# Designed miniproteins, single chains, continued (4): the designs that were tried, part 14

Each design is a single chain, and the fold is of that chain. pLDDT is the mean over its residues in the fold that is shown.

## One batch from the design tools (miniprotein)

Design m12459
Fold by ESMFold2-Fast:
Structure m12459 (fold): chain A 64 residues (1-64)
Amino acid sequence: SSALKKQQELERLELEREILEALLRMVDYIERKSNDTKTSAELKEKLDEKIRELEEQIKELEEE
């Protein structure tokens, strides 16, 4: 039960990370098409920070 819950949580976090990585690629695409690098940079920083938080949570769960 505990091991199953851990696996389900890991799968959820991994999917969230994949979604954020896809969004980051979309932001890169938009930045390349527009000349507004400031808004893109702020959004990319926010997404990258969230991805790092998810990676840390995954690592902590794996260490359990």
Scores: mean pLDDT 81

Design m12460
Fold by ESMFold2-Fast:
Structure m12460 (fold): chain A 96 residues (1-96)
Amino acid sequence: SVEELRARFEEVLERLEELVRRFEALDGRPASEEELEEFVRLALELDRLVEELSAEGALSPEQLERLKRLIERIRAWAERYPETTARIVEIAEALE
């Protein structure tokens, strides 16, 4: 149901925001493999949830702005730490 998709979207988005806060706090220290794998899995799930909710017209402007902010933070962090970005790509390819 759309209600279940919205609930899962909120849960996934909140956890991704927490992971990004943790990664930002590392300030150049290596992220754990467990947290990187969780990040990749949740990011892939978020992409699927966004596609499904967009098809239903069910994403609010507030949710879209929150998603945009998260993506901007992820890009800024990834540009600063290219080795971690390369590892994220490797994990994502393995999960295909």
Scores: mean pLDDT 82

Design m12461
Fold by ESMFold2-Fast:
Structure m12461 (fold): chain A 89 residues (1-89)
Amino acid sequence: EEEKEKKLKELKEILLEILELEEELRDDLEALAEKRKPLEEKLEELVKENEKAVEEFVTKAVEAVLPEARAAPPSYEARRELLRKAIEL
């Protein structure tokens, strides 16, 4: 469980960093894209490695934030966006 908790914390931190970059660099889309790429790649690896834990976290987050969209597609992109919305709140 320790490993899963650390990975989920890292996942949340990466998502928060991406959200912060979007807010801080709203007027500089090129810098935003450059800084987001390494974070998105790291996020993709974490999601891939922790598929079950991410699924459970996404389900809980969607139920709290987006009750209408409880069922998430299995794609990485959809799960990432739902996590971002849940963490944003």
Scores: mean pLDDT 61

Design m12462
Fold by ESMFold2-Fast:
Structure m12462 (fold): chain A 96 residues (1-96)
Amino acid sequence: GAEEAYRVAEEAAKSALDGSTTPNQAVAGGMGAGAFATYEGDPELGKRAAEIGVQAGRKSGGNPEAVEHGELAAKYSQLGDPVGAAEAATRAAQAT
């Protein structure tokens, strides 16, 4: 459910801060979890999941373009658009 997606976002964020995952992967993980939580009917939890990934990416030195896509995914999650959130998550993961 949405709570499980949120937990996945927290784990991705922790991994980026620990250096075991790239900042861009943490952003993408949070965005994917956000899209899933929004799809499950919890856009507010989806936005929070996306924001956790974005914050972890910023703190671990993430690419500004990946962070921008992550912020867009958080907005799509808040609007109840899981497809828009998922597309933004994909672009965040692909940023170099």
Scores: mean pLDDT 66

Design m12463
Fold by ESMFold2-Fast:
Structure m12463 (fold): chain A 82 residues (1-82)
Amino acid sequence: DMELNRFRIEAEAESSVNAIFNAVASVAFSREDEEKAKKARELLDKNNENANKIADPSATKEQMKEYVEESEKNRKEVKELE
């Protein structure tokens, strides 16, 4: 399925963006309010889990879209904690 392969490439790109964001956020939140830092870590952990789900060869196109959208939502929530 050529479309499935295209979705995987797009999802891998999203995972790369997510990894960069996680690195930046972890440095920022290491000196922030304890409660905000804890919530940020939880959201970043969910995004790492979603990256693993995207890499799963059994994942459908619909599931990949959901994981990408959730990762984007989690990144926006982390930014709101700043």
Scores: mean pLDDT 69

Design m12464
Fold by ESMFold2-Fast:
Structure m12464 (fold): chain A 89 residues (1-89)
Amino acid sequence: SEEARRLLEGAVDALEKALEYFKQGNRSKAASYATAAGILAVAAHLLDDSEKTRRVLELIQKAIQALDEGNFDEAEKLVEEARRLVEEM
């Protein structure tokens, strides 16, 4: 759905901002943007229970966990994968 796609685009945008702030050492802003991304991704799943939406949600949730654990490189890879899937929607 168009609405779910837009929410997932917003979630990936928010995670890209979280990565920027994490890289700068701004943990507070990184956490805030990661939280926003999680909310948007869950909202997308509630609107669209397709396999592709579920896969993007899973990547977003894994990226948030990686950031929380301090694993920037893993989070960056997961966000890049999520971006590619959303662009194909």
Scores: mean pLDDT 88

Design m12465
Fold by ESMFold2-Fast:
Structure m12465 (fold): chain A 83 residues (1-83)
Amino acid sequence: TTSVSATVAKGGSGTLTITLPSTATLTGSITDLDTGLSASSSETVAAGTYTFTFTNTSASLNGESGPSPLQNNTHQLSLTATA
């Protein structure tokens, strides 16, 4: 199992790249660090290099104010490959 992750601040963009030597199940997930809400999807992909780019356009989520430390609509991205 191989996993890569990044955090992307509000208004920013992030890119994750993973290189697979053989066919694997690739699972991508996005988690909002202020709300804890997440979405994920999985697909079986052939060997190769895969790039996922995300732009964090979260501008209007309630909860940008609150107890410190706030993540201020920061999103966590992850890609996990399982052979």
Scores: mean pLDDT 68

Design m12466
Fold by ESMFold2-Fast:
Parts: structure tokens; C-alpha cells; sequence
Structure m12466 (fold): chain A 94 residues (1-94)
């Protein structure tokens, strides 16, 4: 449901900001959000979240990265994108 997708996005943003993931799947997704480019976050997230929430997630990650002086995202391999996708899908199904 849309409400579930919104809650998952909010939890991911909170976990990224606090460094306190609430599950193993959340930790996996947050670790990918720290490494991926905004474009790759959108690419992986859009099929699962829809364009609006995927864009909001990518923009929120970039804003946090800039605020905290974190390094820019780097390209993910296809295998890393698949792991990211599977972990995010698990969070949406849980």
C-alpha cells in the first residue's frame, strides 16, 4: 500500500540520519543508500516505490550527504543493485 511505502521511506531516512537501523534488511538498504548515486537510488527504488517516493528518497539521501559532508555516491555493480532491490522489497513485504 502507499501508506506502507511512505512509512518505509521515512524509516530509511531516519535510519540514515541516526545510524540506527531497526532490522538487518533496513541496515542493508541504508548501507546501499550511503554508497549509491542519487540516479542509481532512483533506478532501483522507482519500480518498488513509484516515481514520486523514489525521487523523494534519492533527494533526501543527497541532502543528508551534503549536510554531513559525506563522499559523493559511486556507481553500483548489477549484483549490488540486485541485493539493494531484494532488501528494499523485503522491507515493503514485512
Amino acid sequence: SRDRKIRVVQRLIHSLQTGKPRSEEEKIVVDFLKRATPEEIYEVAEPLLGPGLARALAQSVEAIRQREGLPPGRPLSEEEKERFRKALKKLLES
Scores: mean pLDDT 83

Design m12467
Fold by ESMFold2-Fast:
Structure m12467 (fold): chain A 99 residues (1-99)
Amino acid sequence: DKKKKEEEKELYRKVIAGELYAKALVEGKVLSSDEIEEIVEKKLKEIEENKSEELEEEIKKKYKLLEEYEPKFLEAAAKLDEEKLKELAKEFLKKVEEI
């Protein structure tokens, strides 16, 4: 179904972008939205070309983890707590690696 496929594609984009932002925070790098979008589209194409059931389940688990961390990132950002944002990004990436 076309609608379900588009929903999964958006979920993939959010996961890829979330990982890129988290890595940038840990490394103290600034990535533009355009740079993130280009990397996301490239990685999404690679995922679609090598699609597997295992990869789909991994992405879904990563998305659930991202949803869990999103309110924590938003709270730290609202407080302008750069140290806490880096700490949360490090924890998020570590948990992503465990999936």
Scores: mean pLDDT 78

Design m12468
Fold by ESMFold2-Fast:
Structure m12468 (fold): chain A 71 residues (1-71)
Amino acid sequence: MVLKPELQAVLQKLLGKESASLQELLNELKRLKRIDPKTGKVILSDELAKLVGKKSLTVDELVDFIKSNEA
């Protein structure tokens, strides 16, 4: 997975590691409890929320955003 440098840096900071694939990114979000079990929404960092333009996303919305921001 190749992302724009700003998005890659923000995601790496959020997850504590670089993600080689979209599936690995999703697995790390689940492992870190960054998906709200009540709503199914991803809990974003302040930096990621600024890039996306909102504080929380569904997993599908995050996937679409990442695909739209591939380098």
Scores: mean pLDDT 73

Design m12469
Fold by ESMFold2-Fast:
Structure m12469 (fold): chain A 91 residues (1-91)
Amino acid sequence: MVNVTITVTLTITGVKDGEKIRFVVNVYDAETGELLYYKTFEKTVKANDTVTITITIENVEPGRKYIVHVKAYNVETGELVAEKTTTFTVK
């Protein structure tokens, strides 16, 4: 078993200074579709801000493939302002 640390960087565009953005992070097993990790947090951003999200998943099996899906929503309007999907394989 190994620990895996994943870093996801999102650039938030089309927002105004002082807007509050909610981030939703989901990690799925690529083979089974099982949700393994869920995190939500909010951050006040500036226009064209860059947000780095670090995810640590402990005791994962080497050779497994995972999907990381991050969505960013404007808290006031509910509008999706950024989305990023990445995949990784545990070595």
Scores: mean pLDDT 78

Design m12470
Fold by ESMFold2-Fast:
Structure m12470 (fold): chain A 67 residues (1-67)
Amino acid sequence: MPTLDELEKRLEEERERVEEKTKREMEVFNDPSASPEERREAIMETAKATMEFMLYYMMVKAKRKEE
């Protein structure tokens, strides 16, 4: 089990990744020439990053509660 400090550092990294993927998704959705496949890929990447962020967020919350 990683330390709280390690989890917090990883959570910050995952937060930045979510922001990056969300920004890309918005760019794709604002482009009417984007293919349906490009749109699906952007959604899937954002969803994947969000799920990873949520997992680390829950681990940080659990560790803080068990202090």
Scores: mean pLDDT 81

Design m12471
Fold by ESMFold2-Fast:
Structure m12471 (fold): chain A 95 residues (1-95)
Amino acid sequence: KEEYIKLFGRELGEKFAKEVEDYENFQKRVEEALSKATPEQKERINELLKEIDEIVQKAKDLVEKYGMDAIPEVEKLNKEYQKKIDELKKLVDEI
């Protein structure tokens, strides 16, 4: 949390930290859905989780390496992240 605030300033850093925390809370719901999912649903959920983790890690790496210069690319990654979260949410809701 403090790392993002330090790099982006309070408002943007807090927003990014909150999005990561929201993902962690959603992860618990995904684990519950996985216990009830068909093999096909489980495969798709795991695929989306991998894609989301890759986006989050890429955003963290960019922030650590480039600081404020990473903001435009991080904003682009955040849009991709939201799209993948929405897709995962729909799948979880179907279970």
Scores: mean pLDDT 75

Design m12472
Fold by ESMFold2-Fast:
Structure m12472 (fold): chain A 55 residues (1-55)
Amino acid sequence: MPTREQIREAARRLAESGVPVEVIVALLRAEADKSTDPALREMLLEVAEEFRREA
């Protein structure tokens, strides 16, 4: 199970590689939507919201 910090780190690396923030947010939300683990869903949505606000 990835930690919130591991999810942030992965998203940050995607942004550094040139992936648009809107695409990163969409990917995180899609993973959250298909997740059956409420803790993982919450972490994915929190990181997505952090990146959306930073954009």
Scores: mean pLDDT 79

Design m12473
Fold by ESMFold2-Fast:
Structure m12473 (fold): chain A 89 residues (1-89)
Amino acid sequence: LLAEAEARLAADPDDAEAWVAAVGALMAEGRLDEALALAREGVARFRDVDPRKAALMLLALSAVLLAQGREEEARAALEEAQRLAAEAA
């Protein structure tokens, strides 16, 4: 799972599904610090370029933050994702 997601991400770094898959795979392996770093990188990549992809990455970031017990930060990421998704609709 992780190796496949990483290979897909390396082939097309603009594929938001590949970013989400890689974050999810790291979370499934309990690599929460790595998942957090990757989710933040994805948010930074898409934030000013593609609001729909940025919203997807913020949802992934929120999931990682919740898994780490960082509930307030997870809520902030969800609220930002909802704003960007509304703007992109």
Scores: mean pLDDT 82

Design m12474
Fold by ESMFold2-Fast:
Structure m12474 (fold): chain A 77 residues (1-77)
Amino acid sequence: MEEEKRRQLEESLASLPALRAEMEAEGLDPDAVEAFVNGSAATLLTLLGGKKEEIDEYYEKAKEAAEKIGAETGRLL
């Protein structure tokens, strides 16, 4: 992976806590926010070649949040 691209992905990952806080402040559904943030973290870590254990933890959190949304609406995420 090119160094510049890797740096941008790492910066994106580091910005996720701020994005989560902004989404929560806007009154978005907490489960939707958790699904998005944790799913994004897992994707970014996968692209960065992160450790499988860390990626799996984020995927599990995103999956749990998405399942709550899916059970409620069936079409949300």
Scores: mean pLDDT 75

Design m12475
Fold by ESMFold2-Fast:
Structure m12475 (fold): chain A 62 residues (1-62)
Amino acid sequence: MEELIEKLEELVKKAPEMDEFSKAAVLTGTASILVAAKRAKAPKEFIEKLEEILRELQKILD
């Protein structure tokens, strides 16, 4: 789980350099992972990190 968070944080750092398709794919993928994590009742820390990452990606795409 931590490795996934680290990978997503790297994607956030690279997001300003991504094309529109890559940005949309990363945003959609992150949102899907968050929904799955909440349904699976993943650790609160993991969910909070995913929500933070999704929020940052949404700001970059906006």
Scores: mean pLDDT 77

Design m12476
Fold by ESMFold2-Fast:
Structure m12476 (fold): chain A 75 residues (1-75)
Amino acid sequence: SAAEELVRRALEEFRTILETVPPNAAKQNLSPEEVERTMARVRDIFVQWLRRKGVPEDLLAEFTAEAERLIAEVG
């Protein structure tokens, strides 16, 4: 469905942002907690955008769960 495609695309964009996290965190001397807080804010921005696009709450929950898993894998 179109909603499932939006979620998949949002997750790919989120993964791309996460690819820069370890090298940038090391350069800026950021703590793991600061990195996790920043990525949680990015996740929330994506959720708000997807909700605005009419993505149903069950798919928003799926996005949130996968984004949280990705954040945990970085730190």
Scores: mean pLDDT 80

Design m12477
Fold by ESMFold2-Fast:
Structure m12477 (fold): chain A 80 residues (1-80)
Amino acid sequence: SGKDIAAENAEKGARELLKEVKDPKIRELAEKSLELLLKLIKETDDEEKISEAAGYLLEVLRSKDVKEAEEALKKLQELL
């Protein structure tokens, strides 16, 4: 289904970015964020909400430190 393809593409893209994350704590937060995004893709057809959630996952992946990653994950959790 379209949702399965969207979830697969999101996971593949996030996993490529995860390879470049050196901080194990940021990687853990990014993996948790990815899990939440994949769950959201399966539970809703709201493309705008999915896009916003993906944006927060990207903020986690691009975080300079653990605090920025935690703040981005919190935004993602509050969106759900």
Scores: mean pLDDT 84

Design m12478
Fold by ESMFold2-Fast:
Structure m12478 (fold): chain A 52 residues (1-52)
Amino acid sequence: DKVRDYLRSKGYSDKQIDDAIRFAKGFIDGMKMPPTDDRMKSWADMYIYTSR
């Protein structure tokens, strides 16, 4: 999974990755957008960074 591999490369824990992916999916779905890897990476990374 490109999104999970990206987040692991940044040193995030599996729990942080799971929480962030859940957030990103919910946000993208709410926006009625297709969940592309780039969108998932951007929103997941932002979520982890701001929720530390």
Scores: mean pLDDT 77

Design m12479
Fold by ESMFold2-Fast:
Structure m12479 (fold): chain A 86 residues (1-86)
Amino acid sequence: SSHQQKLLEKLEELRKELEEFLEKLPEEVRKEIEEKLERAREEAKREAERLEERGEDGLTIATRMFVLMAEGVDYVVGKIAEFVKK
């Protein structure tokens, strides 16, 4: 769907924008953040594919993807905040 495609494209764009910032973090923190974001993306993609196979509409699929990605983003924000406050 157009909603699913736009969301995935924006997530990839954000990944590239964050890459330079992440390279400045300690390797252990960077790897943890990158791994969590990738897992969230893959889970959102798998769920979207499953919902699409069930004939769900594009808005429903995009909403579910966003909810799954929000968990990954919350984790990343927490890790960045923890690192900055050290």
Scores: mean pLDDT 72

Design m12480
Fold by ESMFold2-Fast:
Structure m12480 (fold): chain A 81 residues (1-81)
Amino acid sequence: SASAVEALRNVADYYLAELEAWLRKEKDVERAKEKAEQMLESAKTLLRQLGDELSVPEEVVEAIIEELERRVRELLEKHEK
């Protein structure tokens, strides 16, 4: 089985991949931002809950969330051109 940290990383990667797939179909910048905000908030809530349940240190959970937020910002900036 994957480590607890790997499980959280996989959840974050899954959310980013889903957002990327959705953005490839969506050309409206405002709709893209709305979807990214919705998905990011859902991902952050889930990652914090799973981190607590799996006894992952808060610092590690927050680092994964910060990395996800950074990657989402980069993806949106690229999408806006």
Scores: mean pLDDT 83

Design m12481
Fold by ESMFold2-Fast:
Structure m12481 (fold): chain A 76 residues (1-76)
Amino acid sequence: MDPAQLEREVDQTLVTITKSVVDKYTPIEEKRGRSEKAKEDLEKMKKLYEEKAKTSPDPEGWRELAEHLEEKVKEL
């Protein structure tokens, strides 16, 4: 039994759900004329996920999420 593999499955699920929520959130904020606020929020979340990647048993999922947020910031 590998505790790191179990935590990896949990992390992958959380990353997938979070990405879906961000994808829905960003267009709503843009339509409301809050692109500047959305950029600030996404940049803060990116930093949090980069820190999670440093301590997670599955850092790649969190890094990919941080990169996804970077692309969303560029689209705003």
Scores: mean pLDDT 75

Design m12482
Fold by ESMFold2-Fast:
Structure m12482 (fold): chain A 66 residues (1-66)
Amino acid sequence: SAEELEKVLEEVRKRMEPLERELLRRYLAGEISGEQASAEIRAAIVELLKEMGLSEEQIAAILERL
């Protein structure tokens, strides 16, 4: 449902915020590229969503909305 999707998106945003801040710091310091930062965030989101029991189709839909 739309409510379940919004709840998952909110949980993903909250859990990814510390990683996003750390990756932004490393990007601004010239330690990683934007592509590397994006790939690491995407991998972490996929791992989190799999732990939450979501299907590959549900994960793809969420990645499109983030």
Scores: mean pLDDT 80

Design m12483
Fold by ESMFold2-Fast:
Structure m12483 (fold): chain A 88 residues (1-88)
Amino acid sequence: RSERLLEEAIRKLEEAERDVNKATEYLKQGDFETAKEYANKAIEKAREAGRLLDEADIPPEVKQSLANKIIAVELRAVGILEEIDLGL
């Protein structure tokens, strides 16, 4: 059922948003190892949300809105990983 896929996608997106926020907090504290761990978790959850969203038979407008949020979380997480990799 498309509603279940949408609900699960939203849940995974919310988890990814929480993980990227934690990654940002640990990055500010200089805990680069924990920041990397949460950033990677955020990317994993965002990818899961994207997959579920692609399987959902929902209006294109809703799908695009959620896809944009998923992309935003992925970009934030990748940015954190890049900052750490560059030794910042």
Scores: mean pLDDT 85

Design m12484
Fold by ESMFold2-Fast:
Structure m12484 (fold): chain A 80 residues (1-80)
Amino acid sequence: SEVEEEILELVREALERALELVRAGRYEEAQQVLEEMGEKINELVEKYNLSEEEKQRILERIRPLLEEAQREVAAIAAAA
């Protein structure tokens, strides 16, 4: 769905921005980006009245993006 793709793009952009901030040592700003991401996702879920099935499908597509971001954070920590 268009909403599913919109949420995935939002997550990709937010994670990329947060990782850039983490690499720069700007941890507080990285947390703010993730909080704003969560708020925007909640707004889209409410606006489009997403079903539990649609939410679950989105979560399954987000999971590998979060896992990749976690691996990148671990790599940054190991390099420091």
Scores: mean pLDDT 83

Design m12485
Fold by ESMFold2-Fast:
Structure m12485 (fold): chain A 98 residues (1-98)
Amino acid sequence: SHLERAREILREMIEKRAELSEDKELAEEKLPEALAKIDDIIEEMRRAGLSDEEIAEAAEAAKIVQTALVEKRIDERTAEAVERGRRLAEKAERRERE
């Protein structure tokens, strides 16, 4: 399922951010709240008119950008992910105007 893939990617991103936090105790305390927001994010993307497949693509693009920032590596893959996210945002905005 595309939505199951999106949820797993978003979960991995949130957990990775917590692992890399300088304040481990605060990050661990806020982790359940951050994880609870995943369903809200997915529902907002669906309300914006994105398909389940486009939601999964947006999650994959976001993970690529986060990994590049963590590894301090900005390459063509990161640029492609940013462009993909921008196109999805423009598509959602266009659907809201209809």
Scores: mean pLDDT 75

Design m12486
Fold by ESMFold2-Fast:
Structure m12486 (fold): chain A 89 residues (1-89)
Amino acid sequence: DYRKELAEAMAEALKALGRDVSVEEILNMSSEERRKLLNEIYEELEKMMDELGVSEEEKKKVREKLNNAENISEKLRLLAEEIKKLKKE
């Protein structure tokens, strides 16, 4: 149940970034592959903030919020939320 929610959050974040990765593909990934993908989402979020002209102070706040996530589930949800806010989606 919760694993599907995590995969859905990651897939939604990826979709917001213009990447076509299904929930099923994410569920079939190894933990290392999912962590690498999470890091790629993180890098794309930073790129989006740069392209949208987000201030350096606001970028630091977002990075701190994401880095303070206690588990991968919370981090994925926060990443998806921040990406959606930037995309107004």
Scores: mean pLDDT 77

Design m12487
Fold by ESMFold2-Fast:
Structure m12487 (fold): chain A 89 residues (1-89)
Amino acid sequence: STQAQIDQLLARFQQTVAEDLQILRQQVQDEGLSPDKIKAFEELQQNIDKILAKLKEEASKAKSVEEFLEVLGKAQKEIAEEILKFLEL
């Protein structure tokens, strides 16, 4: 079903984001970074959680896989921009 396909794509995307954040968290810890960098990482996590929450809501309203892929692409771009902002610190 369309909903099952959307749910699978959403779950895979959420898993990939969680794995990427775990890698970034490990790098922050390994580099012995300052409390300010730790706070910046916490803000990154919060901002990504908000993007994923919106994506979940939009996924529940999508009428086709194509509609979902459009909102997924927007979420991917927003998450990439948040990660790049963090890395520039």
Scores: mean pLDDT 86

Design m12488
Fold by ESMFold2-Fast:
Structure m12488 (fold): chain A 85 residues (1-85)
Amino acid sequence: MELIERAIEAARNKDLEKVEEIVKELGKKFAKKTAEQLAEYAPFGQKLLEAYQEGKITEEQAIELLILAALGVPIEELYKKLEEI
C-alpha cells in the first residue's frame, strides 16, 4: 500500500513534516468508512495525536499504530498498544 510505504520511508528518514502529511492522509482515509467505524476510530485518532504531541510516543510508533488502524486492526487492540507504550 502506497501510504504505508511512504510512512515507513518518512519514519526512517526522520522527516517530521512528511510524517505529519501521511498522518493527515490516513485520517482522511478513515472518513471513507461507515459512520459507525468513524465514531469508533475518531476518538482513537485524537488520543494518538495527543500522545504524539505530548512526546509520549515517537513518530515511528504513531505511524505504526495508524498503519495497523488502516489495516483494520480492532480498535480495542489499538488502544491496548497505545497504552503499553
Scores: mean pLDDT 64

Design m12489
Fold by ESMFold2-Fast:
Structure m12489 (fold): chain A 90 residues (1-90)
Amino acid sequence: MSPAEVEAAFAAMVEEEARKLAAEEEEITDESMERLAEIFEKARKETDDPQIQKLAEAYILEAKSMLSSLPEEEREKLREEAKRLFEELR
């Protein structure tokens, strides 16, 4: 699959649940980021495509990097790991 096709397939799997979460939450909170990570984790487990699994993992790490409960150093490591996974999918 092309990177665009992987992104589109992943988006199709998570779009409805992510849109409902965005409509429900007025602002980005730790709870909303944890729920978003759960949506992505479900998509990762539901697919047999390794590229979609890798993309889902990157988005899970990105969502977790936004948790205010985590130390800044840990959040930065999560952001860098997510960035690396996104670059590997290009």
Scores: mean pLDDT 77

Design m12490
Fold by ESMFold2-Fast:
Formats: C-alpha cells, structure tokens, sequence
Structure m12490 (fold): chain A 90 residues (1-90)
C-alpha cells in the first residue's frame, strides 16, 4: 500500500539520520516530514480522503518514525509535530 511504501522510506531516512550530526539530522528530518506531508496531500486528493483522514495517516507515519529514531533531537522534533497534529484533530 502507499502507506507501507512511505513507512519503508521513513525507515531508510531514519537509518541515515542516525549516522548524522544532531544539526544535520534535524534538518533532514524536517525536509523528509515536509516531503511526506506533500505526498500524503497528493494521495488524499487522488483517493478523495478528508483532511482528517490525511492527518491521521501522517500521524501514523510520524509515530512510526518516532519508534525508529535514536537521535534525541530528532525524537523531540517528531514529538513536536505529533502534538501539533493531535491538537488539530480535537
């Protein structure tokens, strides 16, 4: 599925980030999260998903990334985005 493909890409990107400096890892994480969000918006438009359904899928990927991340700075960044999205879904 499309979501499984995004999770696979997240695994690859997090593995690379775990080898970077904290500053480089945070920058790469921000760029990747923006890329995922854009791809999910395109997918949501194609599949006629609501904004809520799209955000729920983004949240699932972010929570998956959080489990895989080893760098504390990257984990903190991901937690920040998770909180923003969860607040938006209330």
Amino acid sequence: SFLEELKKKAEEVIEKMNKLSPEEAVKAAKEFINEIAEKLEEYAEKENLSTKEMLEKLLEILKYMYKLAQNPAVKELIEYYIKIIEDSLE
Scores: mean pLDDT 84

Design m12491
Fold by ESMFold2-Fast:
Structure m12491 (fold): chain A 75 residues (1-75)
Amino acid sequence: MEEIKKELEKLEEIRRKAEATPATYARTEVQREVAEKLREIGYAIEYELLLKKLGIEVNEPDYEKLLKKLKEKLE
């Protein structure tokens, strides 16, 4: 869990920057990085399990909201 937690902290920093710059390009770039980070840490299956715990049914997730919920669950 600590690796995921630290990775989420990095993604949260990116999310905060995206919130300061709500332009579509900036947001899309952050969402892409979030998705790539989740895949990079081999989190695909764990991601789905966490979504079930959060009560989120996702086919095309809002990665900004998802990141916040994941961080809150791991906190």
Scores: mean pLDDT 54

Design m12492
Fold by ESMFold2-Fast:
Structure m12492 (fold): chain A 95 residues (1-95)
Amino acid sequence: ELEEKLDKIVKETIEKIESIEGIEQSEKDAFKATIEKAKKNELEALPELERRYMTEAGFSPEEARRLAEQLALDIVESIGNMEVSIAKLIAKRKE
């Protein structure tokens, strides 16, 4: 479920980046690489985040996992939105 939701965010972000006029394909590829890396980084961070929710905040293992998964989704979506925003600004400045 988490991987499927992350894949959806990545796919939607890539579609938005590809739709932007006025930037080079190499620049689009760099933005796409950034969102793919964000997904990988957040998946790798999950065990430590779950541990912190349990040990620092006192959540149950089930609650800690749910909260860690939601934060991973929120972070990847935020990074995606940032990359799309930057790409649009670059396109506008090249006019």
Scores: mean pLDDT 87

Design m12493
Fold by ESMFold2-Fast:
Structure m12493 (fold): chain A 57 residues (1-57)
Amino acid sequence: MDREEALAAARAAAESPGAGARAAGGMSLKDVEDHPDDEEIAARSGRGAREARDLSG
């Protein structure tokens, strides 16, 4: 995956409604509602962005 693609994926994860993304992962709706998605989306987005940066050096 190119740096631009990795960054776009991380950005999309941050912009997407976390509840929908979590539910797609096989979680129950209750688990999604109980667990705030903002923190999970931010963590995933951060990892993706850092990985893209590491590729650039």
Scores: mean pLDDT 53

